# Designed miniproteins, single chains, part 59

Each design is a single chain, and the fold is of that chain. pLDDT is the mean over its residues in the fold that is shown.

## One batch from the design tools (miniprotein)

Design m2042
Fold by ESMFold2-Fast:
Structure m2042 (fold): chain A 63 residues (1-63)
Amino acid sequence: SHVAQGEAYAAQARAAADAGDLETAERLMDQSFRHYAIAGEFERGIAVARELHALIREARARQ
């Protein structure tokens, strides 16, 4: 399902941010939101994107 794909991309984005691969994390975050949006899960997609943005910003500050 598109929700499951959104969840998978979000998990990969978190892993990329943890690894310091911020460009990959941002692309995966965008893919996650796209899949939530296709599923009509805008509220959840926005919440996940905000969480990922915060993680990417924190990871960037550590580099």
Scores: mean pLDDT 87

Design m2043
Fold by ESMFold2-Fast:
Structure m2043 (fold): chain A 58 residues (1-58)
Amino acid sequence: MDRLLARAKRAYRYFLSQGASDEEALRGALATLPEEERQALLDHFGSEQALLDALRRP
């Protein structure tokens, strides 16, 4: 999980640096992951909002 979260955080920060909103950056970060990894991350956090909150935390 930690590697997936770190990878998602890197993508999320990249999209934020390009001027994306939080929702756009989350969507973009999820799109960089294979379907299996994306689903595992969403299942672990239980919702997109919980995942977004985790991506925003240091």
Scores: mean pLDDT 81

Design m2044
Fold by ESMFold2-Fast:
Structure m2044 (fold): chain A 74 residues (1-74)
Amino acid sequence: SMRQRQLELAEQLLDKLTKKDYAGAIAAADKLAALGVPGAEQLKAQVEAASKGDEISESMAILGASVLIVGLRN
């Protein structure tokens, strides 16, 4: 299902981000944005800022991905 695909991408985003694989995290966020997931463009921008050393943006991206995963599981 579309929701299952969105969930898999959101989980991939969080996994890549926590492993400091920013390129993989950006790719996952980009795919979520292409699927029209609300907030995915902002999440992508936060991951891009995190890749440049912005620790606040990294924390915000982790929170945002976690909230998205919880929402998609229900």
Scores: mean pLDDT 87

Design m2045
Fold by ESMFold2-Fast:
Structure m2045 (fold): chain A 114 residues (1-114)
Amino acid sequence: DALAAEWEAAVRNLDEAALEARIAELRALAAEDPARAAELQLVFLRALARELLRLAEENKDSPEVTPEELTLAVWIHAVLGGVSREEARAELAALGLSDQEAVDLALAIARDIL
């Protein structure tokens, strides 16, 4: 699937502009074809989940969450909630989650999706 390959590339490069464009397309598609939107949302979530788990394994001996892990955690929340990255970041902040807690939550979601 060419679309899945494009989304996986955007995730690996942390191309946030491309990721935001995918969210906007997904939100528009959800209004006209909710079944197709759900399929694409799952593709996007799986790509984000695989990248987060890869980075978590690479950084397993680090006591600190990396900026890249936090960025992926925010994007997982955004895709899951059907909201923008900025809205997802604000929601996580409103919940009072630390960077570590936000990443731990995203890792739990990633394991359930894969």
Scores: mean pLDDT 80

Design m2046
Fold by ESMFold2-Fast:
Structure m2046 (fold): chain A 90 residues (1-90)
Amino acid sequence: MELKKKYYEAMMKSQGINSEEELEEKLKELEEKAKKLGTEEAKKALYETKAIINYLLGKEVDTSEFSEEEKKELFEKLEKALKEFEELQK
C-alpha cells in the first residue's frame, strides 16, 4: 500500500505537480479539453487518468466507462509500473 503512495508522489514530482490542489487544477483542464473535443478517446483518457490517480491513492476507482478488456489493460499496466518502480527503490 505504501508503494502506491510513493509511486504517486514520485510521478507528481516528475511532472512538476507539488500539491493536491495543483493536481485538481490539471484534472479540471483535462475535463475542459475532453468536453471541447467531444470524442470517446478524450473521455476514456480522462477516465483512465482519474482511475490511475484514485487507484494509487487508495480511493474509489470509477471503472463504469471501461470495458472488461480496458480495465484489464489499465490495471496490468499499473501493476507493471508499480513493480518497475519497486525495483528502482532497491
Scores: mean pLDDT 74

Design m2047
Fold by ESMFold2-Fast:
Structure m2047 (fold): chain A 86 residues (1-86)
Amino acid sequence: DAAANAARREIAERILGPAQARAAAIAAPYMDTASSIEDLPEEVRREVLEILLEAARRAAEAARAAGLDDLAAFLEAQAAELEALL
């Protein structure tokens, strides 16, 4: 349990959190006109999606390596959804 909690924290703090912060910073100049990610200019939307997709893939791999199979499956599904939007 302690090892699983440490792995979840590491994934959140080192992979997902930084990627979400980067994506938010890229989208921030457009938030006065955009209500969703799909309202972003094509190039900005693509950049945001690519950042989130890479993070989801890395997080899924880290979760698999840590034996967090349910989390890995969830992140793999998220990565597939993000890839479909590209």
Scores: mean pLDDT 82

Design m2048
Fold by ESMFold2-Fast:
Structure m2048 (fold): chain A 62 residues (1-62)
Amino acid sequence: KIEEIAKIVKEKILKDPKKATDYRLAGIALVGVIEGKMTKKEAIELFGVEKLIKEIEEEIKK
């Protein structure tokens, strides 16, 4: 699951490099949630990239 997040983040950055920082933050947030270090709500509050977090989650589910 963590490797899938890294792969999706890399692919999104390659397609839109201007959003690279935001995609990296969304990836870090999701990894933190998966590792149990923070809740999804805390991750959204800390990183402010709710839409990109949801986008990556949706890609993982496909």
Scores: mean pLDDT 77

Design m2049
Fold by ESMFold2-Fast:
Structure m2049 (fold): chain A 55 residues (1-55)
Amino acid sequence: MLPTLEELLARVRAEAERRGLSEEQIQTNEDVLRALAEQYGLELAARFLEAALRP
């Protein structure tokens, strides 16, 4: 199922909070995800997010 931008943003926030990032860092990560979705579309943005979360 194709995720919505809201779902991807919620995922970014949850992961950043899990890692103990500051609110400023969380907002920066959300801005990056929004830019990726605008430039490449939601599906590619989701793939980039998943790649970034792999160790």
Scores: mean pLDDT 75

Design m2050
Fold by ESMFold2-Fast:
Structure m2050 (fold): chain A 55 residues (1-55)
Amino acid sequence: SATDQQALAMALTAIRAEEAGIISRDTVIALIKDVIDKTGSPQAAARLEELEARA
């Protein structure tokens, strides 16, 4: 859906910002959780699981 595609784009943008050192790991996790809570996007949820699995 368009909502799921937008949610994935937001999650990926946040992840890129963390990788660039603009935001912290805690901030990117919080942002993606907020996106999931508002949209129910399974793609955003999958990205959060991948991020949290990284030690």
Scores: mean pLDDT 82

Design m2051
Fold by ESMFold2-Fast:
Structure m2051 (fold): chain A 86 residues (1-86)
Amino acid sequence: MTARERLRRALRDHSEGRIVPDERLLAAVEYIGALAQLNRLSEEEIEPAVEEAARLLEAGTSVEELRRRVRELIEQLKAKQAELAA
């Protein structure tokens, strides 16, 4: 199964409230969610975020690096939301 196929399965499982036992897959799913929120992507527009996450998984990106990227995106999202709330 390709990284993209594994990631698509993990996305579906996560959206259905199922446990994603692979920490790297979970971090990649959270990365996709953060990218989608930051860029206001619809379900139809999410494919580029999935491809980016799959590329990071295929490159052997660590769980720690994926979590760092998720935190950076969340901080950017918080800053953007704070600007809109002011």
Scores: mean pLDDT 77

Design m2052
Fold by ESMFold2-Fast:
Parts: C-alpha cells; sequence; structure tokens
Structure m2052 (fold): chain A 76 residues (1-76)
C-alpha cells in the first residue's frame, strides 16, 4: 500500500541517520512514523516503532538497525 511505502522510506532514512550518528534525526523520523501510521495498522506497527525508539534512545544502534530491518521486511 502507499502508506507501507511511505513508512519503508522513513525507516530507511532512520536507519541511515543511526549509521551517521544523528540520533536526534532518527528519533524525529520514528516520531513522524508514529504520527502517520493509519489507525488500522496501529496495533501491528506502533509497538515495533516504540521498540525502535527505545533502542535509539538507549544508544543500542545494532538493535535499532535490526528492528528497523525486521519492520521493513514485514512492510514489503
Amino acid sequence: SSNNQELIKLLEQARRAIEEGDRDRAIELVREMLRITPDEQQPLISPGLGEILGAIRAGDDDRAIRLIDEMIQKLR
């Protein structure tokens, strides 16, 4: 769906921000994803986005990237 493609692009941007050490941008992108997630997808997507946000805030870059990659696969 169009919404899944938009979320994938934001997830890919968040992954790049983490790789570049731009934690604030990665957090901003995850917050934007939480804002734009459609109501019908909220129960499936929002917990995963919350875990990604938690990993970024904890400085666990490896876990954050893994969780992002897993979510991209689920949305493809």
Scores: mean pLDDT 83

Design m2053
Fold by ESMFold2-Fast:
Structure m2053 (fold): chain A 65 residues (1-65)
Amino acid sequence: GDGNKAGEAGAKAGTAAASAAAGYETIRDPNASEGQKKGGQAALDAGLAGDAAKATEYARKSAEA
């Protein structure tokens, strides 16, 4: 395997997992707005699908809502 590709894939997987975890915590937060919870759900779904870019974008939008 390509060590550089493995490292990049690992970093993207880590980013997706972190965004999914942040989305999950936002969904569970009783003080989060409906917009934040919807963004958190989208971040979780995208992160679980391995779409690090979408997961990060949705997590950011959730935090800003």
Scores: mean pLDDT 69

Design m2054
Fold by ESMFold2-Fast:
Formats: sequence, structure tokens, C-alpha cells
Structure m2054 (fold): chain A 79 residues (1-79)
Amino acid sequence: SEEEFRKLLKELGFDDEQIEKVLEMSLLEQIAVMELVARGYSPEEALEKAKDPSVVTAAVLNAIADPELRELAERVRKL
């Protein structure tokens, strides 16, 4: 749900303005932002990098291969 996703983003260090930006993004851009944060980028850096389609593509491919990010996505679905 959106409410549970908002809670997760706050837990990951996103502020209210950054959360609204993530929610307006496409699903692939949301996945990319989550993968970038999982790799150690700040929410601000992740949002900036996700503006580049080549970065989004690479991040989505990395997310598919990453067991920790798959677990994070699974938690979002269960929350």
C-alpha cells in the first residue's frame, strides 16, 4: 500500500518532500531509487541519479540480481 511504502521511505531516511517525489515516479524509477539507496547513496543523490535513464536501467538490472533488495521489495509488498 502507499501508506506502508511511505513508512518504509521514512525509515530509509527520505523526508516528506522526497517521499512525494518518489511517489510521482514511475515503477522503474522507484526501483532504481531503492537500489541506489541500498548501494549507499543518500536519498538526495538517488533522486538526482534516477533522472538519467541509463542509470535507471543499470539500477533495475542490479535490483533483480540483489537478494537484499528483493527482500526489501518483498517487505514493501507485505507491509
Scores: mean pLDDT 78

Design m2055
Fold by ESMFold2-Fast:
Structure m2055 (fold): chain A 71 residues (1-71)
Amino acid sequence: SLMEELKKLLKESSKLSEKRREELKKMSEEEKQEYYEKLKKVFDEWLKEEEENPIDPVEAMIRMLKRLNEI
């Protein structure tokens, strides 16, 4: 089900977020800014896609989480 896929991705994102938090502590301010710019692009693309071609909210969230997990 979509909800089970979403739950799995949220759990994976949580673990990656913890790992990324540790990595961010070792990054320079310039590297952190590059990371935040990548995050901003993912969020901006998601918002644009929601405005232009809205899909099921759970599917939209799954799409966002997959992109976030690849950064």
Scores: mean pLDDT 81

Design m2056
Fold by ESMFold2-Fast:
Structure m2056 (fold): chain A 78 residues (1-78)
Amino acid sequence: DEEIKKLVEEKNLEGLVELYKKNPKDSKIAFYAHALAIVLKDKKTEISMKALTLEQFEKLVELSKLSSEEALKVLLEE
């Protein structure tokens, strides 16, 4: 969990995606990988949605409505 937080703070989307590939059933890693892609406005990186819960999906939609700075602040407060 500290590992996920560090990757988010560093804006290391590639590291989060690789961590998710190694842990494909971990909904928390899936959520933070998708959330960081939203923060970075990255539309090119393919990230699996398979491990996401409906609640996490709804949170990602809300994050997508925020600026990158606002979304990052919300994400780091989770």
Scores: mean pLDDT 81

Design m2057
Fold by ESMFold2-Fast:
Structure m2057 (fold): chain A 75 residues (1-75)
Amino acid sequence: SQQQAQQLLQQGNQLWQQGLEYAKQGDMEKADQLNKQAAQLFGQSLVLGQGLSPEEAQALSDEIYQLGNAKNKSL
């Protein structure tokens, strides 16, 4: 599960960075889509790697999504 958690974290980070690049280019719809996918992968990684409940992981995933949107809007 730790290796799976690390893979999900790496995939989430990759999508997060792609989302930032799309936001810089003004493609806010693609940026939002990638940010949402990244947040979901981060949430799954927290369940598998840190033993968070699905509810706790979902709450953190939602916060990550909101932070990504705020950052994208500031670019």
Scores: mean pLDDT 82

Design m2058
Fold by ESMFold2-Fast:
Structure m2058 (fold): chain A 80 residues (1-80)
Amino acid sequence: SELEKLRKKILEIMREKGFTDEQLKKLEERLEKAKTEQEMIDVFIEAVLEHEGDPRTLEELSPIERAILESFARMQITVK
């Protein structure tokens, strides 16, 4: 399915960014709970924030910051 392809792509990107096998397993479990493409993008944004050492959650971002991060997340998963 398209959602399964998106899940695999997100896991591949985060593996390349240096996520450990344990971190990837936790990320995979979070992605399996996501039922829509948007929910998967939200999980991906949170994983990127965690990797960059940003302590903020998605809900703590301003609407502008959220839109920028969502655009970057979508770009990362669509550009090969």
Scores: mean pLDDT 81

Design m2059
Fold by ESMFold2-Fast:
Structure m2059 (fold): chain A 96 residues (1-96)
Amino acid sequence: SKLKEELIKEIREKAEEVKELTTDPELKKLIEELVRLAEEAIENSDEKTAKVLAKAILETLEEAKKAIEEGKLEEAKFLIDLAIGMVRIHLSVQKL
């Protein structure tokens, strides 16, 4: 699906933007894990679900960006880790 390819591209681009704002290796690793799980979830969803997932992930990355810019590194880590958990739950439900 061209739609899914564009959504994955937007997530990758936003994630790279957020990673460039920090030197923290754990936060970079969390962002990379979120992108990996997001790509898997989007590829395995219908187009409507893929749009909803992409929007939620992009909003989380934007909030993490704001947290980093405000010096709230632990808040940024919490937001990304929470999103990882939500995507993992979604992936587990898709197998049922």
Scores: mean pLDDT 88

Design m2060
Fold by ESMFold2-Fast:
Structure m2060 (fold): chain A 87 residues (1-87)
Amino acid sequence: SVTLSPLQALLARAVAVLNEVLRRTGDVALGEALAPVTQRAIAAAEAADARALAAALRELARLLRELLPEAEEAVRELERLAEEALA
């Protein structure tokens, strides 16, 4: 069994939130807009850089609020996960 680090576990939860939004919307352009920041979040989790992960998750929340204002629950969950990364 693969054991996830705490930051990798937070990233997996954040990716699940984004995948659910993308599944419900079917919005390829939204997925493309989020991809560069998602890649930064992945790199931060792999590097065990909690501060970089939190920054990337906050940027994902900001972009999601800007591009899909109705996804407020997903935005709040991403912001909460960013705070958990720094705890």
Scores: mean pLDDT 86

Design m2061
Fold by ESMFold2-Fast:
Structure m2061 (fold): chain A 92 residues (1-92)
Amino acid sequence: SQRQLSQAVHRLVSAAVKGDKEKVEKYIQEIISLINQIKPLTPEQEKNLRKKLKEFAEKISNTTDTVELGKLIQELVDFIHQVIQDPSVLLD
C-alpha cells in the first residue's frame, strides 16, 4: 500500500532524527518489505536498497540544519518513488 509505504518512510525519518538505531533498522526493513510487495526485488537489489536507506538515515541523523534536513527527506522520498518505478536503478 502507498499509504503504508509513506507511513514507514515518515517513521524512518522520525527515528533517524532521534538517533534511534533500532527503530531505523526496523523501518528500513518495513520499507524494503513494502517495496517487494509492489515490485519484487532481487537479493542484490534488496542489498543496495538497504545500503541506500542506511545512507539516508545516517545523513538525516547527522544533520543539524532544518533546510538540509528538508532536502534530505525530499531526496529520500524521490529515491523510493524512483525504485518503485524502475528497480534497475538499484544496480547503479
Scores: mean pLDDT 85

Design m2062
Fold by ESMFold2-Fast:
Structure m2062 (fold): chain A 118 residues (1-118)
Amino acid sequence: GSLPVSEEVAKEEAERLYSQLPEEIQKLVDELFEKYPELSAASKLMVLTAVLTFLELLGISTKEEAEAALKTDPELKEKLFKLIEKVVEKAYEAEKKGTDIDELSEELGKIIKEILEE
């Protein structure tokens, strides 16, 4: 199981991961987090971790590489937007149900795999 993190540590890590996202993705994340204000810092961290994991699995490791890829690959942009919407929705559902962090992590991993296999 994942080690528990404090809300303060989760918030700091979420801010670090958010800063690594391209501006277009930061804007979408902001809109979705405003729509789901009940999301904890831990849930937001898990969402941001899932987004960056998806990019890493595609060989995208920097903000600049992500920005370039989104400008040149409309299929990647569509898949990434779909991923973000699905992982935010799943994290929000988990918050409402009191779902365990390990179970949420597994569910987010399944979403990443499904989007990659499309």
Scores: mean pLDDT 82

Design m2063
Fold by ESMFold2-Fast:
Structure m2063 (fold): chain A 106 residues (1-106)
Amino acid sequence: SAAEEVGRLARRILELARKAIAALKAGDREKFKEYLEKLIEELERLIELAKELGVEEAAELLEKARKLVKEAFSASPEEAKELIREAIELTSEAVSLMLTHLGELE
């Protein structure tokens, strides 16, 4: 169930990032900000899960990802795309660490 929850949160984060970038390309600043807020909420859930599992390195990577997403609110469109991509790369690394930890316990 923990591995399933990690996978579910990771999928939601990726979908929200894609929607945020699509809204940004469309010039829809209101939807862009809405998707970034939801992305932060899902990242915070994944951070708490990483902490509960004791995967401190994953929690640190996700905290950095959350900071990058927060910076995207005030960034130029080009900078915002880069910040979101970097946040997703850090999230993918954190997810890999969490799934590896769970695989070692199972």
Scores: mean pLDDT 89

Design m2064
Fold by ESMFold2-Fast:
Structure m2064 (fold): chain A 73 residues (1-73)
Amino acid sequence: GPVTITTTLRDLSNPEAAAETVNRLADALSRQPGVLSSEVQSDLAARTVTITTTFESEEAYDQALLNAIGEVG
């Protein structure tokens, strides 16, 4: 069944740069097969960025994450 992963980055020294990087990752994830959604919420004043991604399966998660990290790194 579907897998949802939520990651929150906290205490960011440069939250704007972190938000840009996480949005690029979300865009890269959204282009992968087996990704149902990828959403980013940034709170620059709180210095946090949250990414929530839903995958069709654990196998889709493994494949999509590796490919997406390669696109943004």
Scores: mean pLDDT 82

Design m2065
Fold by ESMFold2-Fast:
Formats: C-alpha cells, structure tokens, sequence
Structure m2065 (fold): chain A 96 residues (1-96)
C-alpha cells in the first residue's frame, strides 16, 4: 500500500529531523529535508536516507540505530519481502 508506506516514511522522517535538529547537525538535517522533497517519502527510501546521512556525518541517534537494526533484519528476508518487513517493523516501533 503506497499510502501506508508514505505515511510511515513521513513519521520516521519527522523523528529523524527532530533528532538532527536537537543535535545541531545542520548539514545532515538539510540533506534529509532535500531527500524527502526529491521523491515520495516511502519508508524504505527514508530508512536508507537516514542510514546514509548518519554514516556520512558520524551520527548515532535512536532513529539511526533502529533503522540499522531493521535493515539488518530485512537483509535476512527474500528481496521481494523486504519492503513489507521494513514497513511492519516501523509500524510496530512507531506505535510502541
């Protein structure tokens, strides 16, 4: 469901943007905002952007750690099931 994936992507992005803002990581914040504007914020795309920016800027945040763990789980699932696995994991965490 594209609408469901976009909703989750926005929720994950909002948490990541808030964390980056609190840490004063202006370049990483600008990079994530630009990424969100370039494409529809599907949850897998947002997760990949968060991991990329966190690694690039040497950042450890709760959202980064969650994204890294979820992506590690997704790697153990067949490629066709990865989006569904990522979506389910983020829904569970956002509703915790």
Amino acid sequence: DLERQERLGREVAERALEELRRLGLEDALAGLEASMKRHRPLVLDVVNAVVYLAERHGVRTPVYDMAEAIMAEAERVPAEDRMATVTRRYEALLNA
Scores: mean pLDDT 71

Design m2066
Fold by ESMFold2-Fast:
Structure m2066 (fold): chain A 60 residues (1-60)
Amino acid sequence: MFEFDTSLSKEELLRKAAEITSELGKEYRRAAVTDPAKAEEIRKEIIEFDKQVEELLASL
């Protein structure tokens, strides 16, 4: 789960967000072939995380 740290610069927040999104994407791809229910859960987490990052960046 992404922790919001407003002490980070906008560039650092973007870098961390990209890293987390990349890792979630890898987990999704792994689960997609072995556990579709798990993959669907991860997909929802990715969507929610992306929305939270957009909201955070808009507030900066």
Scores: mean pLDDT 74

Design m2067
Fold by ESMFold2-Fast:
Structure m2067 (fold): chain A 65 residues (1-65)
Amino acid sequence: MEVSRDVARSLLVVGYEIEGKVTIEERDGELVVRTHGLSPEEAEEVIEGARVLAKMLGKKLVVEE
């Protein structure tokens, strides 16, 4: 279901942050996500999850390398 999928994607991003593979920074109106050494597939999953998280927080997603 859509709601459960969105929650799972948000939790995946938090998991990567705990492992030190992703850094999340909140700015005025923006959620900044940095990826560190992720594969293209992992980066895509993190970006999708970060998009869901940003939408839930009412912020614009910004992705940095």
Scores: mean pLDDT 73

Design m2068
Fold by ESMFold2-Fast:
Formats: C-alpha cells, sequence, structure tokens
Structure m2068 (fold): chain A 97 residues (1-97)
C-alpha cells in the first residue's frame, strides 16, 4: 500500500520533469534545425522514450523493489512523450504540403 503511494509520487515528479525537458528539447530543435531535421529528431527521441518505458516495466516485473525508482523513469518518459507529441503532429502536417 505505502509503496504504491510512493510510486505515484515518483511518477508525478518524473512526469513534471520530463515535460519540462521535452519542452526544452522542442525549443532547442526549433531554433537550430530545419523542420525536416526537427521531425526526424523528435521521432528518434519519442522512439527512445518508448524503449525506456518498456525497460522500466521489465525491471519492475523482475524486481518489485524497483517499483518506486522505475515509476519515476516511467513518468519522465511519459512527460517527454506528451511534450513532443503536439509539435511532432504540427511539423508532419506542415511537411505534407
Amino acid sequence: AEQLKKAREAFEKGYEEGKKLGESIVDYLRKHLTPEEQLKKLSEILDEAVKRIEEAMKRIASDPSRLVEDSYELGLAMGIIDALRKPAIELKKELEK
């Protein structure tokens, strides 16, 4: 019971940090790369974030004592995905002419 509460708090903290990180990444790419290069980089980062989620879930499944630590990692990856999703969709529409 207590571990689930700590895991939720860890996830929420990770999500907040991941969202801020993702927004910083989008801002950096927007200032330094072309729209086509931005879309490629956003796709690479999104794919890497999905892999991190899969790895964190596998660690929790094999070692439940990691629930809190890997909930933070899940939150971080989800925050990044949420920050990047809308910019990626908008860029794809612009490039489809």
Scores: mean pLDDT 85

Design m2069
Fold by ESMFold2-Fast:
Structure m2069 (fold): chain A 87 residues (1-87)
Amino acid sequence: MSIEEILIKIRFEIKKKDTNGDGTVKYSDVMSIIDKAIEENDLTPEELEVLKEIRKEISQKVNADGTVKLEDVIKIINEKLEEIRKK
């Protein structure tokens, strides 16, 4: 699976975690989805760095209650997708 396909799948799985439609997801659920993608895919070192950077940027957006805004998470993933598509 390409890194682009992996990021699209991560984005889809994270959107599914907003089950109440309130625009927030649990940070622990987001990290679980990313960690599963790392574990289940044969990533190159460059591809692994993309996912590590996404994890770092999302960690900076965590609210006091342990949630993150879905919009912030999706924006981070979309920005990485655009960077990959320019290569």
Scores: mean pLDDT 81

Design m2070
Fold by ESMFold2-Fast:
Structure m2070 (fold): chain A 88 residues (1-88)
Amino acid sequence: MVEVEPELQKLIEEISKETGIEPEEILEAFRNFINNNISEKDKEILKKVIDALAKLRTDENDLLIAALLELAKALGLEDLAKYAEEQL
């Protein structure tokens, strides 16, 4: 098991409650994203995560959305990058 920081675990659980997506599916989508092995299902999960982060507009959440945007650009995922940019 990968040990997740308590604050990140709490954030993932809050996103899970808001989106109806299981925490493990959210973590798997992020793992696949970082490894450039993303499926269409993973993209939809990440878009819902971006929506949830945007609902609670904070500087920290905006930085997370910006980080996802830059990573999506680096991986050539234009649709996900545009989606993240629209939420900033």
Scores: mean pLDDT 74

Design m2071
Fold by ESMFold2-Fast:
Formats: structure tokens, sequence, C-alpha cells
Structure m2071 (fold): chain A 85 residues (1-85)
């Protein structure tokens, strides 16, 4: 199984994501604590437990951690830009 450190999940937006379509959505919480889709990301490549993703709002390419649960649900741990909040 692929593991992600708890400190990484606390520092970044970690969400369940279907990655087989190569496109995912990053969900963050609004000021009232409700989930809000903040960013759409495109998965460019997957290598082991790491995914190279493109933030479609900013055009940035980043390497993020990919976690797969026992049920096949994939979590993409991504960082968001402060300037995009």
Amino acid sequence: MVDVPASVLAATAGIPLKTNGKVGEVVDKDVDGNPVPEYRVEILSIEGNKAKVKNLKTGRVETEILVTDADGTKYLVVSILESER
C-alpha cells in the first residue's frame, strides 16, 4: 500500500480522487468549513506513489503524493498557491 505522512496531509489539501481519467478536482474548505472545489488538476504522469500534476487554473506543474486505499479510492495530496485562494 502507498502511505502518506500525516504531516503532509495536514499541510496540503488531500482529497479522494478518481485518477484513471487523468483529471481531478482539488477541494478546499470555504470560510464556513464547507467543501468548495478550488482547483482542477490534470494528472500528467504517475510514477510509483508520486504523480506529476498540472494545476489548470495557474498552469503550474507539481509533483504530488498519490495514496490508494484498499477499496481502490485514490487520494491526491496537492499544495495550492496562496495567490489562488
Scores: mean pLDDT 52

Design m2072
Fold by ESMFold2-Fast:
Structure m2072 (fold): chain A 79 residues (1-79)
Amino acid sequence: SAADVLRAASDAQIEAAVRAAIAANRGRPEDFPRLVAALRTLQAEPELLGLDPAALGRALGLSPHQTAILLTAVGLLVA
């Protein structure tokens, strides 16, 4: 499951997924630490993936664009 992949992901895999997601979504490089922290929160609490994107963004303190980048990073890890 996506939750199992997230729980097993290494720091290097999380960082690589976030970098790729930022590049793919024309995100801001300065958002990297925030997005890594958000993905680590999802690693600890993968149940949050059950929320719609707007609710997930509110829970993690992310803008809609940052939330889209986070979900792209999750997709890259589980692909």
Scores: mean pLDDT 88

Design m2073
Fold by ESMFold2-Fast:
Structure m2073 (fold): chain A 74 residues (1-74)
Amino acid sequence: SKKKKEEEVLRRIAELARKLYELGASAEEIVDAIEGEAKRSGSEAAKEVAKEARKLYEEGASAEELVKFVEEKV
């Protein structure tokens, strides 16, 4: 179903963000990766999550907070 495909995209984004964080990526690098993957996926839910992640980053969210945010959206 469409919902299951959206959940799969969000899970892949969350896994990517976690992996980058564990490799020492900055909050900026993590939010850029989230936006890039959301754009490539064509998923509207992923694009909405990416917009919220960007907003959190602009409000001073840490790399860890950005990863936890996207993990909560799966």
Scores: mean pLDDT 86

Design m2074
Fold by ESMFold2-Fast:
Structure m2074 (fold): chain A 74 residues (1-74)
Amino acid sequence: SLAEARREMERLTEELIEELLANKDTMSNAEIIKLVSEWARRVYEVAEAHGVPEEETLRLVHEHLARIDAALAA
């Protein structure tokens, strides 16, 4: 369901943000890009598994990316 997909995506985003806040100062830009790319792959995997339309998946990804950007700027 969409609700289950959103909950799983939220968990993935929270885990990434926690890792970035804890470790970003010791990470290279390449390592950060790899983590964000892996997060994106997992989010799309969750969307596919739950039958979330691509348009809605893109909207959710944009919202979550804004939060990730905020964490990187902190």
Scores: mean pLDDT 87

Design m2075
Fold by ESMFold2-Fast:
Structure m2075 (fold): chain A 87 residues (1-87)
Amino acid sequence: DDFRRLVQQAIALAQQALTQTDIQQVQQLVQQALALLQQARTLASGDAARQIDRAIAALQRALQQTDLDAVKRLIRHAIILARRALR
């Protein structure tokens, strides 16, 4: 299932971003995860689409933050939403 594969890859990149201490590296990983979730969104409908839209919004908000702790809180929220899309 391409949807599941794309969402799982996005979650893995987001989890990798949480292990980084450099904000530029975190932002690069978030941008990659965002691109995968946007691709997954084209394959989603119903509740899964809604959860992916919310995860995308959280990652977009993360890219607007300058505080690393705030960025990581938004990434953790996006991971929870992306996981819900797989149920």
Scores: mean pLDDT 91

Design m2076
Fold by ESMFold2-Fast:
Structure m2076 (fold): chain A 73 residues (1-73)
Amino acid sequence: SAQVLEDQIKKAEEVAEKFRKLAETYRKLAEQSTDPELQEKLRQLADFYERSAKAAEETAQLYRDHLERVRAA
């Protein structure tokens, strides 16, 4: 149903926003860190959340595309 797709879009968008915020936070922490090992781990974590945010946004787009097809039919 359209409502299920709308709910899935909202969830995916919220997840993407949370992951982007986490990526920004860990990137800043990496820049502020004086411990090379911790800095590397924080950069890896920032990169992970950035990729996760992109995946969540792609998921939201798939649901938006499906909803558009349902509305057009």
Scores: mean pLDDT 88

